# Ledger of designs, part 112: designed miniproteins, single chains, continued (2)

Each design is a single chain, and the fold is of that chain. pLDDT is the mean over its residues in the fold that is shown.

## One batch from the design tools (miniprotein)

Design m7882
Fold by ESMFold2-Fast:
Structure m7882 (fold): chain A 95 residues (1-95)
Amino acid sequence: SQEKLDEITEKLQDYAIELSKKYYLGQLTVDEVLEGIIKKVKELVPDLSEEEVEEMREQAKEAYDRSLSRGFSTNLALTNAVDVLIEKIKEFLER
């Protein structure tokens, strides 16, 4: 449902912001931020299969790497990675 997607989106975005702040403080690497976000996706959407989570991890990393190659900032690249995850969660919930 849209209400469930909106709740998941808010929680995932808030967590990504928290991890990004730790990255800017030098407490986490980008890979640790991305892995933390994927772990949060698993917690918020426990019905996802291991294969679906692996696909989401790969697509989020690809979005991040592609954003950086296009000259986007690390912050915008992380935002784009999270947006890809939200879109994949939406597709999963609308099955």
Scores: mean pLDDT 88

Design m7883
Fold by ESMFold2-Fast:
Structure m7883 (fold): chain A 88 residues (1-88)
Amino acid sequence: SMEELRREAVLTGASAGVLEIHYSVLKRTGTLTKEEAKKIKEKLEKLLKKLKELKKKLADDPFMVADLDKEIKNIEKVIEEIEKEIEE
């Protein structure tokens, strides 16, 4: 149902947000390892894929599409930042 898809999108986004906070805290406290960064990146990539699939399924809801597009772009930016950290 549409309501189930919206709920799944919200929960998926919340999961990504927690991982972003975790990365930020580890980076800020100087405790971030390359292995932890890689794990967070892999989890974010999985959630990003799921959000892109949900965006396609929710295509008839322009407000959800707009919100998901912003969230997808934010996650992509964080993944790029983590990738640069790993490559250093």
Scores: mean pLDDT 88

Design m7884
Fold by ESMFold2-Fast:
Structure m7884 (fold): chain A 67 residues (1-67)
Amino acid sequence: ALEEALAALREATAAATDPRARAAGEKAIQHLERGDLEGADREGALAATFDPAVAAAVGRAMQELRR
């Protein structure tokens, strides 16, 4: 469910040691809460450069939002 994917994304973002990955994860959450898949995808791509776990969590949440 979207709520579970967003919770996992929040956990991955909080666990990220790179502040750029944390910022990207936080922005992705904001985009997803607004239903903005394009914005979430851009932040996920940025997060992939610094923390693949945050990027993977963004991808899962985007997949749930498309349901």
Scores: mean pLDDT 84

Design m7885
Fold by ESMFold2-Fast:
Structure m7885 (fold): chain A 65 residues (1-65)
Amino acid sequence: GESLRREREEAREAIERARKEGRPVPQSAEVAEIAREIGAKLRAIGDGFQAGLDAGNPVAGTPST
């Protein structure tokens, strides 16, 4: 479950770079909201993939005949 951790590490570096350049940096609340949205989307994707697997295998098995 380190996808968000990796994303935050990259975001942290991007924020530091922006601060160094004097650019406006996203507010903490906005960053937290984005991270939360990403998490929700990842979970929805996982659920969809799980449903696909449960609905008769994504990789069709060999027929008996």
Scores: mean pLDDT 63

Design m7886
Fold by ESMFold2-Fast:
Structure m7886 (fold): chain A 68 residues (1-68)
Amino acid sequence: SAEVEAIKEEALARLKELNANKSKLSEEEGHQKEMEILNTTHRRLAALLSAEELGAELYALMQEAGAA
């Protein structure tokens, strides 16, 4: 759905920005920001998706954010 895609794009953009700026952050700051993004995205997607779809979408999001 358009709402799911918007949530994924927002999360992906935030994760890519975090990864690009990871060298400017402490290990603690980087971990806290990553967990905040992931927890917020999980809660938002869990309201819209089945457990199976949720797992697949979160996996795809993490792979895309880390792949390049």
Scores: mean pLDDT 79

Design m7887
Fold by ESMFold2-Fast:
Structure m7887 (fold): chain A 84 residues (1-84)
Amino acid sequence: SKEKEKILTKMLTLKIAVGAQGLVAERLGDSELKEHIEKVKKEIDEMIKKGKTASVSELKKILDKVQERVQKVSQQLNALFQKH
């Protein structure tokens, strides 16, 4: 369905954003944060794969979990910026 495609596209966009955040962490010299972000990116990839066979209702719940992961990464990266 178009609703399902829209949610999956949003999750893919969030995965790309997390990948970019990992590159920023690397440039700021935080290898531990970069490694953590790479693990989060893999978790998001697994959630997207599970979402492909899910209902729209379940997919919305998966999107919420993806958004929580992305928000946590953004908070960690912002804390790193504040130290510099």
Scores: mean pLDDT 84

Design m7888
Fold by ESMFold2-Fast:
Structure m7888 (fold): chain A 90 residues (1-90)
Amino acid sequence: SEAEEKIEKAKELLKSEDPEKQLEAAELGVEAAQLGLKEGNKELAAEGAKIALEGAMKALKSEDKEIILRAIGLAIAAIGLAFEAGLKEL
């Protein structure tokens, strides 16, 4: 599925120490979680949300203010999507 392809790409990007790639992984995780919810696949949505949070948390270690602000926004989105996917505890 499109969501599974985004998750696979995000997992590769998470291996990078580059904050911009970590942020891209977080964005793909959010997109995968949204697609998973739309497809009725809560397990896939939960995986996407977890990847999004991991990428955002890694990007928060950046010294770039714009990267930090985007990472905060993606972390908030990931938490909301995780709750929609049925993950009441992260």
Scores: mean pLDDT 86

Design m7889
Fold by ESMFold2-Fast:
Structure m7889 (fold): chain A 83 residues (1-83)
Amino acid sequence: SNEEAFQEVLDSLQEAERALEAGDYESAIAHLQRAKEAAQQLDIPEEQRQAVLDNLDAAIEAAKAGDKEAAKEALLKAIDTLL
């Protein structure tokens, strides 16, 4: 359901944030990828879904670069876009 997909996105983003705080970028990237897969299943306006996906891609790119602050900022923007 849309509610289940929404909860999966939020749970994955929470785990990604914990991993970023711990400096575990590999785990953070895995959780961000899971959030991205769940976000693609959301029954929300296309513009909102695309904004979420763009911010998740930015967070993944920042995490791959080891940029914790940029990754956290992009992750928070993804959450704000969902709410």
Scores: mean pLDDT 87

Design m7890
Fold by ESMFold2-Fast:
Structure m7890 (fold): chain A 61 residues (1-61)
Amino acid sequence: MLSEEEIKILFALVEALRHKIPLAEMAKLSGLDVKKVREFAKKYPTKEEQIKLLGEALKAL
């Protein structure tokens, strides 16, 4: 199960892709550490992986 912080990072990544906003800017808007957001994006680089994880996290909430 993803932590609350990881869920917030995942939401930020999905929103960045949806609105074509740079990851660093989206992280700042969301109050997240840019380094953590970039590390998460490297671990789950594709939209498909990010959406799947978000779906799993939402089902667990």
Scores: mean pLDDT 74

Design m7891
Fold by ESMFold2-Fast:
Structure m7891 (fold): chain A 66 residues (1-66)
Amino acid sequence: SRAERRALQREHAERARELGVADPRFAVAFAVGQALRAIGDAVQANLEAEKQGKEPEDFHPEISAE
């Protein structure tokens, strides 16, 4: 179920956090991974908005190019 999957994901995130406390390098790698995921999600959201005929929020095109 989605509840079980969400619980497993939280358990993995908790374990990663514990490992990050023990090893600062792991905490940095985890934080970078999360930041890259957030950027990917923002790009995907803007592509979806463009498909719906909306202007991309983060990728505003120059209408007077050059």
Scores: mean pLDDT 62

Design m7892
Fold by ESMFold2-Fast:
Structure m7892 (fold): chain A 100 residues (1-100)
Amino acid sequence: DIKKWLEETLEKIRNSSPEERLKLINEEVDKVNELLEENKDNIEKTVEILRLVMEYSLELERIMAEQNSDLTPESMEKVEKLIEERRKSIPKALENFLNK
């Protein structure tokens, strides 16, 4: 259950030290890359994963803003770049769907 795993990871990040947050974000980035690669031939699964990752990214930004940016800009940029790179491989119609 990708959604539950992302929600649990956000909760861990919220309650973690800055060092632990960096580790958790890197693990999330790696896991998302694995899931996207595993499902690259399944557009429906890829769209669902990207939608969940976008929701994760927005919540992560909120947590970071509330906690005085305890995470490095580099770690946040890595997450954003992964989402952007995968979105570029999706037809424009699906990109519009993901942004609603």
Scores: mean pLDDT 65

Design m7893
Fold by ESMFold2-Fast:
Structure m7893 (fold): chain A 78 residues (1-78)
Amino acid sequence: SRLKELEEKIKELEERLEEIQREIEKVEEELEANKDTDPEKAKKLLEEQMELGVEEVELAVELTVLKKEIEKLKKELE
């Protein structure tokens, strides 16, 4: 079933999004701890935060597209 495949993919992407959001939180905490004591480490953490932020946006966009596809399929079946 296409519906089941899309629901499984959405679950995978939602789990990845939660993982990325937790990593962003951890990087933000490490950045706050290091910003005044280790500027080289703080710079690397900022770069990591930016990269994770891009991945979060990309995953959020893909989730939005797939959720809209599921909504259309559910309306056709109901």
Scores: mean pLDDT 84

Design m7894
Fold by ESMFold2-Fast:
Structure m7894 (fold): chain A 91 residues (1-91)
Amino acid sequence: SMSLVLGIIEGVLRLVRAMLRFFQSKGVPESELRAFAQKTLTEIIEILRENNAPEELIEEFEKFYREIPTMTADQILARLDEIIDRIDEVL
């Protein structure tokens, strides 16, 4: 079901956020953190589209993906928080 898919995606996003915080704390370069975020978001967007997720949510992920090349790790983490909150609201 879409509710189950969204719940799993929320769990994955929380894990991605935890991993990014950990890598940032270890001094991993911003470019590597951005590459990791872009790769994970590409896969999440595909899953959401194939499962008919709400258009507003897909648009938030797509906007995030486009903004990543110009973002700091802190900005990426803040955007993840926003998207996690958005998913929680539709569950």
Scores: mean pLDDT 86

Design m7895
Fold by ESMFold2-Fast:
Structure m7895 (fold): chain A 72 residues (1-72)
Amino acid sequence: AAAELVGEAVAAALALKPGETATVEVDGLSVTIERLGEKEVHVTATDPAVADAVAATLERLGYTVTVTVEEP
């Protein structure tokens, strides 16, 4: 479900070191998170609602988030 994907993506982002990238997949949907710096991340997702939820959660945790929504 989208909520599960959001939770896993946020957890992955928090575990990443600067320069690392992770892709999280749930039910065939994926989110790619790139850690650009100590508190800077780039989130790429095909679902805009998932992208928005991940970005909002990370911003509340003090991250600067750039979001890219890609059409499949």
Scores: mean pLDDT 80

Design m7896
Fold by ESMFold2-Fast:
Structure m7896 (fold): chain A 97 residues (1-97)
Amino acid sequence: MKFNGKFNKEELEKLKTLFEEQISRYNDQRSALEEIKTIDDIEERKTRLNELGIPVDDSASKEELDAIVDERIAFLDKRIQTLNKVLEEIDKKLKEL
């Protein structure tokens, strides 16, 4: 990812803080999803997933819930990696200022 805008140091520092906060939120969600995978009760897993804003079908099987959790963890990992690349670019630009 590239920042093609004319950002000053203050704007870059604000963006860095916002993206670091977003990564923190994604890491918290990832940890909650890993915890959900340890829950044996299928209805409790559905409740916890809904509380995280992840829609699940009321008829979903344990295998389908495991697949949803794994897919969401993979999605979060990809988002965290993308934001880390953005932070690397911000840090590089801050060092050039």
Scores: mean pLDDT 82

Design m7897
Fold by ESMFold2-Fast:
Structure m7897 (fold): chain A 110 residues (1-110)
Amino acid sequence: LQELVEEFLEKAKEAIENPTPENLEELKKKAEELFDKLAELLEPIDPEMAEYIKILKEKFVKQLEFIKTLSPEEAKEEIKSAVDYIMKVVLEAAKKAGVELKVPEEFLPE
């Protein structure tokens, strides 16, 4: 899980700096891998949360497609907001699964 979170945050940072279709596609791939692993970990512990994670995956993918239609400035703000929300969910899910995560200060939820 730690490695998947780190890879997701790396691609998030790249997409925030340059919200190109290529960077958004890479962010999408890493987000899907992260959400799939979280759902897998939560399934035996909290199947309702696991289902919620699957729904968030679909919503985030749709949000990224919408972000591709925005100006670079608007895209950056939308990515930042989405990443903040996702990290809140990721940290809650990891805590429920008994996994401790190291997250850079800049990506810790408010």
Scores: mean pLDDT 79

Design m7898
Fold by ESMFold2-Fast:
Structure m7898 (fold): chain A 70 residues (1-70)
Amino acid sequence: SKEEEYEKALADFKAAQNGPLSEVADAAYRLAKAYIELGTKEAKVNARSIAIFLRNLGLQDKADEIEALL
C-alpha cells in the first residue's frame, strides 16, 4: 500500500541520517516519491522540501523529477 511504502521510506531515511550524504540523498529521494504517492497537501509540502534539499546537493535531475510530480 502507499502507507506501507511511506513507512518503509521513512524508516530507511531515518536509518541513513547519520551516514554518508549520498545515502541520505537516496533515502530522501525515495521518501519524496512516497510523499507524492500519499497525495495529501502536507505530504506534497514535505516532498517539495526534499526536492530543495536534493537541489542544494547538486542532484538537479532528481529534484526536477520530484517537482514535476507535484
Scores: mean pLDDT 87

Design m7899
Fold by ESMFold2-Fast:
Structure m7899 (fold): chain A 100 residues (1-100)
Amino acid sequence: DAEKLAKYYEEHKEEAEKLAAKAEEEDPETVAEWEELIRKALEKLGVKASEEEVRLIAGSLATGDNDLALAAISKVALENGVDPEELLKALADVGNEAAE
């Protein structure tokens, strides 16, 4: 239900931005690691997201708010013509590579 998740993100964008900012303030190193993983996943899919979109996804993931993170991922994927499931898979793949 990627379209429903993308709509949820738009309706809660201000909350998402506040959560991302809080995560960056509390644990900037974890947010930076998520930003790197997101950028690598997007690069594997040929997607060029804005720095703001990458930061919002990374911040949401760092907070552990899975609903917000999935909403942001779905929006970014759909706006770039990519299946959200493919973006999630690419993120998992780069995360496993980074854990080595």
Scores: mean pLDDT 74

Design m7900
Fold by ESMFold2-Fast:
Structure m7900 (fold): chain A 99 residues (1-99)
Amino acid sequence: SAEEAKKKLERFKRELEGLVNLVVEADKKDKEAGLKAAERFGERLKELGLELAPLDAEGFLKAAEEAVKKAKELGASEESIELMEKALEEVRKELEELE
């Protein structure tokens, strides 16, 4: 239902926001930690995409785009952002091929 999709989207938005904060905090410690956190963001984004996209693909992609934008605003490294954007592009492409 639309209400169930909205509840899942809000939960996933909060989870993505938490992952963004982990990337930003890791980047402040060292570059390798930031890159590992960005890879984890990408892995979780793919998992969330499989669960939420069948209910609301547009809402999922918008939430993911907003998360990457927030990481940029919070000062994540250019290299961490590049990994996050690459993961988003891969997920977007997979969802576009969904029948």
Scores: mean pLDDT 82

Design m7901
Fold by ESMFold2-Fast:
Structure m7901 (fold): chain A 95 residues (1-95)
Amino acid sequence: SRLDQLASELHLLILQRDDLVLQINSLSLKLDDDEKQKVLDQVKELQSRFDTLVGQAIDALNAGDVDTAQRLLEELRKLLDELQKLLDEVKKKVE
C-alpha cells in the first residue's frame, strides 16, 4: 500500500540522517574549535527540526493521512539536503 511505502521511506530517511550526522561529527574533529562549534550548533538545529517532522510523519501515517505524510517526507528530504550541504562544506574545510 502507499502507507507501507511511505513508512519504508521514512525509515530510510532516518537511517540517512543518522549516517550524515555521524560523518559530520567525525570530520568536525579536524576543525578548529570555533568552526567545530558552529558546525555542531547547525547539526543540533537540523536534528531538532528533523526529529519534530519525524514525529509528525509517524502521526500522519498512523492516521492514514497519505497527503500529510507525503508532504512531511518531502520536508524531511529537504533537511537531509541541508545536512548533505553541511557535510560537503566540512569536507572542503578539512581537505
Scores: mean pLDDT 91

Design m7902
Fold by ESMFold2-Fast:
Structure m7902 (fold): chain A 58 residues (1-58)
Amino acid sequence: GEEAIREAAEIAGISPEEARRLAERNSSAVGSLVQARGGGSAEQAEKLGKAMIEAGVA
């Protein structure tokens, strides 16, 4: 859902609209961007993974 995309955007440091565009074009790019920018914890990666599944982008 929209909330999952918002959380992904916050973790990646981009706008929710940009995160939506990236997810629509390339769902793996959102995951890579979060890993590159959020870089610090397995817990954040797990949280994002769950959010992406709920948004239908993973």
Scores: mean pLDDT 60

Design m7903
Fold by ESMFold2-Fast:
Structure m7903 (fold): chain A 82 residues (1-82)
Amino acid sequence: ALTRPTDEQVEAARAQVEAELARAEALGLPPEVLELARAVAEEMLRLVEEARNGEYDEEERAARAAELRARAAEVEARLAAA
């Protein structure tokens, strides 16, 4: 069976992403890091929305989540490199 998030889970994910981006902006992070963080956030929300719509099976969602995690690690690496 396909994994499908609830409406509450989708709304919670969106709220978390918005709160984290607002916090990052308040911390005065470098623009390049903020842009990368926004790109990761957009991909996370797209993945959640696609799962909500039942467009992907569990294996495809897992693969995309792994790629998104790798991109999130890139944000952390850029923060650590300064």
Scores: mean pLDDT 70

Design m7904
Fold by ESMFold2-Fast:
Structure m7904 (fold): chain A 71 residues (1-71)
Amino acid sequence: VKKYVEEAVKEAEEAAEYLRSKGDTDTADGLLSMAKKVKEAYEKGDWETAKELAEKLKKISRAAKKYLESS
């Protein structure tokens, strides 16, 4: 779980930096907000919620990057 959560947060942070570099600060802020929620769930010992949120975060991060790459 820890490695998976760390990977999801890292991907979101990387995607947010990419989005900011393209001027999409709103989506970047959304990704960082979701990453914070993943970290909070993990720190509280709610591994199930942390994993579910991390899975969603990975999906959103990848979709956001692809959206900008295709434009």
Scores: mean pLDDT 77

Design m7905
Fold by ESMFold2-Fast:
Structure m7905 (fold): chain A 61 residues (1-61)
Amino acid sequence: MLVEVTALEDVLATGEREVLIKKGATILGELLSETEETVTVRTADGDVLTFPKSKVKVTPL
């Protein structure tokens, strides 16, 4: 499932590396997993990134 993840504030996405996503930026990716606290997506570049749900908005595409 493709999703758009929008940063509501500057957020550190975690994976094999940490990636700083600036407030208002959007990440497009495949939804891999979702918990009560986190969402994990695979980006078009193949990176797997986990975001805190409190700091992002997830929109299905």
Scores: mean pLDDT 82

Design m7906
Fold by ESMFold2-Fast:
Structure m7906 (fold): chain A 92 residues (1-92)
Amino acid sequence: KEVTKKQLEDFMKKNNLKEPLYKVAKLAIELGYEISDESLRLALEAHEYRKEELKKKAPTNPVLKEYLEKEEKEFKELKEKYGEKLKEYFEK
C-alpha cells in the first residue's frame, strides 16, 4: 500500500510532530507502506546510506557513536508514540 508525501505532511501537522519528514517516511516503510514520492524516497535512501557510513566510523569516534545512539533512541520513541496513529491514519 502506497502513501504520499502529502499524507505524511498532513499527519505531522495534525499531530504537531516536529520530526524531519524522512524519519516519518522511514516509520511508514517499517509499518509496511511504500512511499510514492520519488524525491522523498531518494532523500530517505541518501539518509540511510549516510547513517550506515557513519556506523562504520563510530567505533573510533565517541561523539559519532553517541550521536547515532541518540538518533536510534529518538526513532524508537517516535515508533512507540506514533506507529499505531500513523497506521490508523493511512487505513482511514
Scores: mean pLDDT 81

Design m7907
Fold by ESMFold2-Fast:
Structure m7907 (fold): chain A 115 residues (1-115)
Amino acid sequence: MEALEIEEEAIEEGRRLIEEMEREKVPALPEEELVALAREAGRLVVEVARLVERYEAGDRSALPALREAMLRAARLLAKVLYSLARSGDQAKAEAAVRAFAEALGVPVAPEVVVE
């Protein structure tokens, strides 16, 4: 199984889920659930990065775990992105982005300049 094939599977899984949610007119998630999913998605991205490092170091046995982690991350990110796009709520978007970035270990409080 090639790494590129895994990436294509993950992208298609995410796209299919978004299309299904749009067809079913699934409502946007409440802020608390959206934040929880964004945090879990961030944790899965960290897991994917660790599995990629193992694979690049020559451990091909990491591929099945990488595939599962990428598919799970794609599904969670699809739900988060769908809810953000559907709600139009900037506060929910900021909360979700903050939770995701904190799970990645990245600070999300940049200085802002206002006119």
Scores: mean pLDDT 76

Design m7908
Fold by ESMFold2-Fast:
Structure m7908 (fold): chain A 64 residues (1-64)
Amino acid sequence: SPAAVEALVEEAVERFRRENLTTDDEMAQLVAEVAARLRALGVPPADRRAAAVELTRRMQELRE
């Protein structure tokens, strides 16, 4: 569901903030974890790609 996608993105963004993560490798790892969880939930590839883009954008904003 869209709510499940949003919840996983929010969880990853909050983890990035709380753990003071900053590196490209740490961002890539969180994106990979969210993508794997969304895939397991049966989320379509297009929605998984959109979630990965949004998660990356939000993490980059937190680094600036």
Scores: mean pLDDT 84

Design m7909
Fold by ESMFold2-Fast:
Structure m7909 (fold): chain A 74 residues (1-74)
Amino acid sequence: SKAEELEKKADQLESKGDYAGAAAWYFRAGNAYESQGDKEKAIEFYERARDLAEKAGATDFANYAKQKLEELKK
């Protein structure tokens, strides 16, 4: 699926130490899972995106991922 392709791309970037890149692609994977109605997977990947963005010092992006998580918990 598209979500699985995005996840694979994120995994490759994380393995290379590109934490900012990995965060962006995990966020895209979260969007794809959300579009499929898989809220549990969407939450998982938005959390990964947040954590990796924080690790990379990408504060604005980490906050954006956190906002998405808050929206999904309604």
Scores: mean pLDDT 86

Design m7910
Fold by ESMFold2-Fast:
Structure m7910 (fold): chain A 67 residues (1-67)
Amino acid sequence: MLSEEVKEFLKKRVEEAYKKGNGIVTSAEFRDIVLAAIKEFNLSDDQVSDVMEYMGKIILELKRKSL
């Protein structure tokens, strides 16, 4: 389970990467955001899966908003 602070961090980082990449978040950028979240919030290995799933949902939502 991710805290609201972690979710807010992920949303900001993913949205920033998405805008800079003109709708593309590279595997390297995705990985860097995951590692940054782990370091910032001292996340467990079990929470890494939740982080990746949440980031995927943000990317999907951003793609749906781009026409």
Scores: mean pLDDT 80

Design m7911
Fold by ESMFold2-Fast:
Structure m7911 (fold): chain A 81 residues (1-81)
Amino acid sequence: SLDDLIFAALARLREFVGRDSELWQKGLEVLSVAAKGILAGLSEEEILALVREKMEELDLPEEAREFILEVVRELYRQYQE
């Protein structure tokens, strides 16, 4: 289910950010954009564009952006199965 996939994505984000509460909050905002896009029926390309825009707005470091993009791609593809 989408809920199980979102839970798994949140677990991966938590492991990546450790105890960085600011990075955790920013990551949650980006994953929220991805989840809303999936529920709205947007394409992978449209969702990734919105995710990139949100990450730029929040000034996420490059390493975090690369990680989140991979998580979002996996979330989208698994949801389509």
Scores: mean pLDDT 87

Design m7912
Fold by ESMFold2-Fast:
Structure m7912 (fold): chain A 62 residues (1-62)
Amino acid sequence: AMPKLIAEGIEAGKEEEKAGNYSKALHIYETLLSSFRSHLEKYPEYEDLKKRVELLKQKLQA
């Protein structure tokens, strides 16, 4: 199972994304990817987070 701290971080980012706080969601996801990359790489959520970061960057630049 994914470590609780990482799972809670992902959920926090998703809640900010749902609230329309895209900059905050992007910051949370990028922090998770940089701080916990070696743990996240073991889980399918890693690819989902990378895609979310890319989409949020596009949305913020549009």
Scores: mean pLDDT 79

Design m7913
Fold by ESMFold2-Fast:
Structure m7913 (fold): chain A 97 residues (1-97)
Amino acid sequence: SLEQLIAVYEKVIAYLESVESITVGELADVFAEAMKEVGIPYSSEEELRRAARIDVRNLLEIALLEKVTDESVISGAAKERFIRELRRLIAHARAAA
C-alpha cells in the first residue's frame, strides 16, 4: 500500500540521517528491514532481499542520475540528494493517497 511505502521511506531516511556513509548493499539491507517492520508481505527472506536490492538501485539511479553497484559508497552530497528524492516520493505518495 502507499501508506506502507511511505513508512518504508521514512524509516530509510531516519537511518540515513544517523550515519555519515553507507554502501548500496548496506542500504538495500536497511530497505529490506524497513519492509519487514512495516509488514510488506513476502514469500521468503531471499525474495524480500532481492526486491529491496532492485528498488534501492532504481531509486539511487533516479536520484543521482548515474549507475551504482552494491559496493558504491553513498555519502555527503549523494546521500543528501537521495534523502531529498525519498522525501519528494513521500510527498507525491501522500498526495496520491
Scores: mean pLDDT 85

Design m7914
Fold by ESMFold2-Fast:
Structure m7914 (fold): chain A 78 residues (1-78)
Amino acid sequence: DAARRRRLLEEAEELERRAEELEREFQKLVDEAGKATQDSVAGKDSQKSMELIDEAVKTAREYLAARRRAEEVRAEAA
């Protein structure tokens, strides 16, 4: 059904846009975590760098999940 396929493609496009937004956020968190890690190796409290790394990992997981969902929806549309 062409109408159903079109709807699935719209859903996939929305998920792809969300994934791009999460990718941007992930890159920002990675940069912050890198700076915190540099401070940690300079003898600063390592807890702050670990917290930023955990936040980056969570964002990366959400990004990968959104990408995977978009691929699955596109496969269903095929």
Scores: mean pLDDT 79

Design m7915
Fold by ESMFold2-Fast:
Structure m7915 (fold): chain A 68 residues (1-68)
Amino acid sequence: SMEALENEVLRRLIEVEEALRAGRLSRAQALDVIDEVAAELRAKGVPEEEVERWRASMVAALDALLAA
């Protein structure tokens, strides 16, 4: 389901946030993870418009985290 996918993506985002704050992950590596998940969403048949909205939201969240 979309809800289960969203929960899995949120869990991964939290792990990425923790790794970024601890200095264990770079911004470039975080972007690679976001792009990897976007490719998985496309492969699973999620519409391109929804994938792009999700990706934009994740990049915005990453930039907000790094600005804080």
Scores: mean pLDDT 78

Design m7916
Fold by ESMFold2-Fast:
Structure m7916 (fold): chain A 66 residues (1-66)
Amino acid sequence: SLVEELERIDAEVRELEKQPNTPEVFDRLIDLGVRALKLAVDIVVDLREENPEATPEQIVEEARKR
């Protein structure tokens, strides 16, 4: 699921934060940040498509509850 992928990205980011400050680590953190943002957007889009009559507030509540 998208949430499980987002949790895996969060775990990898936390591990990278423990590593030395190298350009390679920073590049990976940037890549993971962009991917996490895209996944978060996809979760919201999917919820909106599944619940077209839901208010924006209801979509936010469901997305954060997951």
Scores: mean pLDDT 73

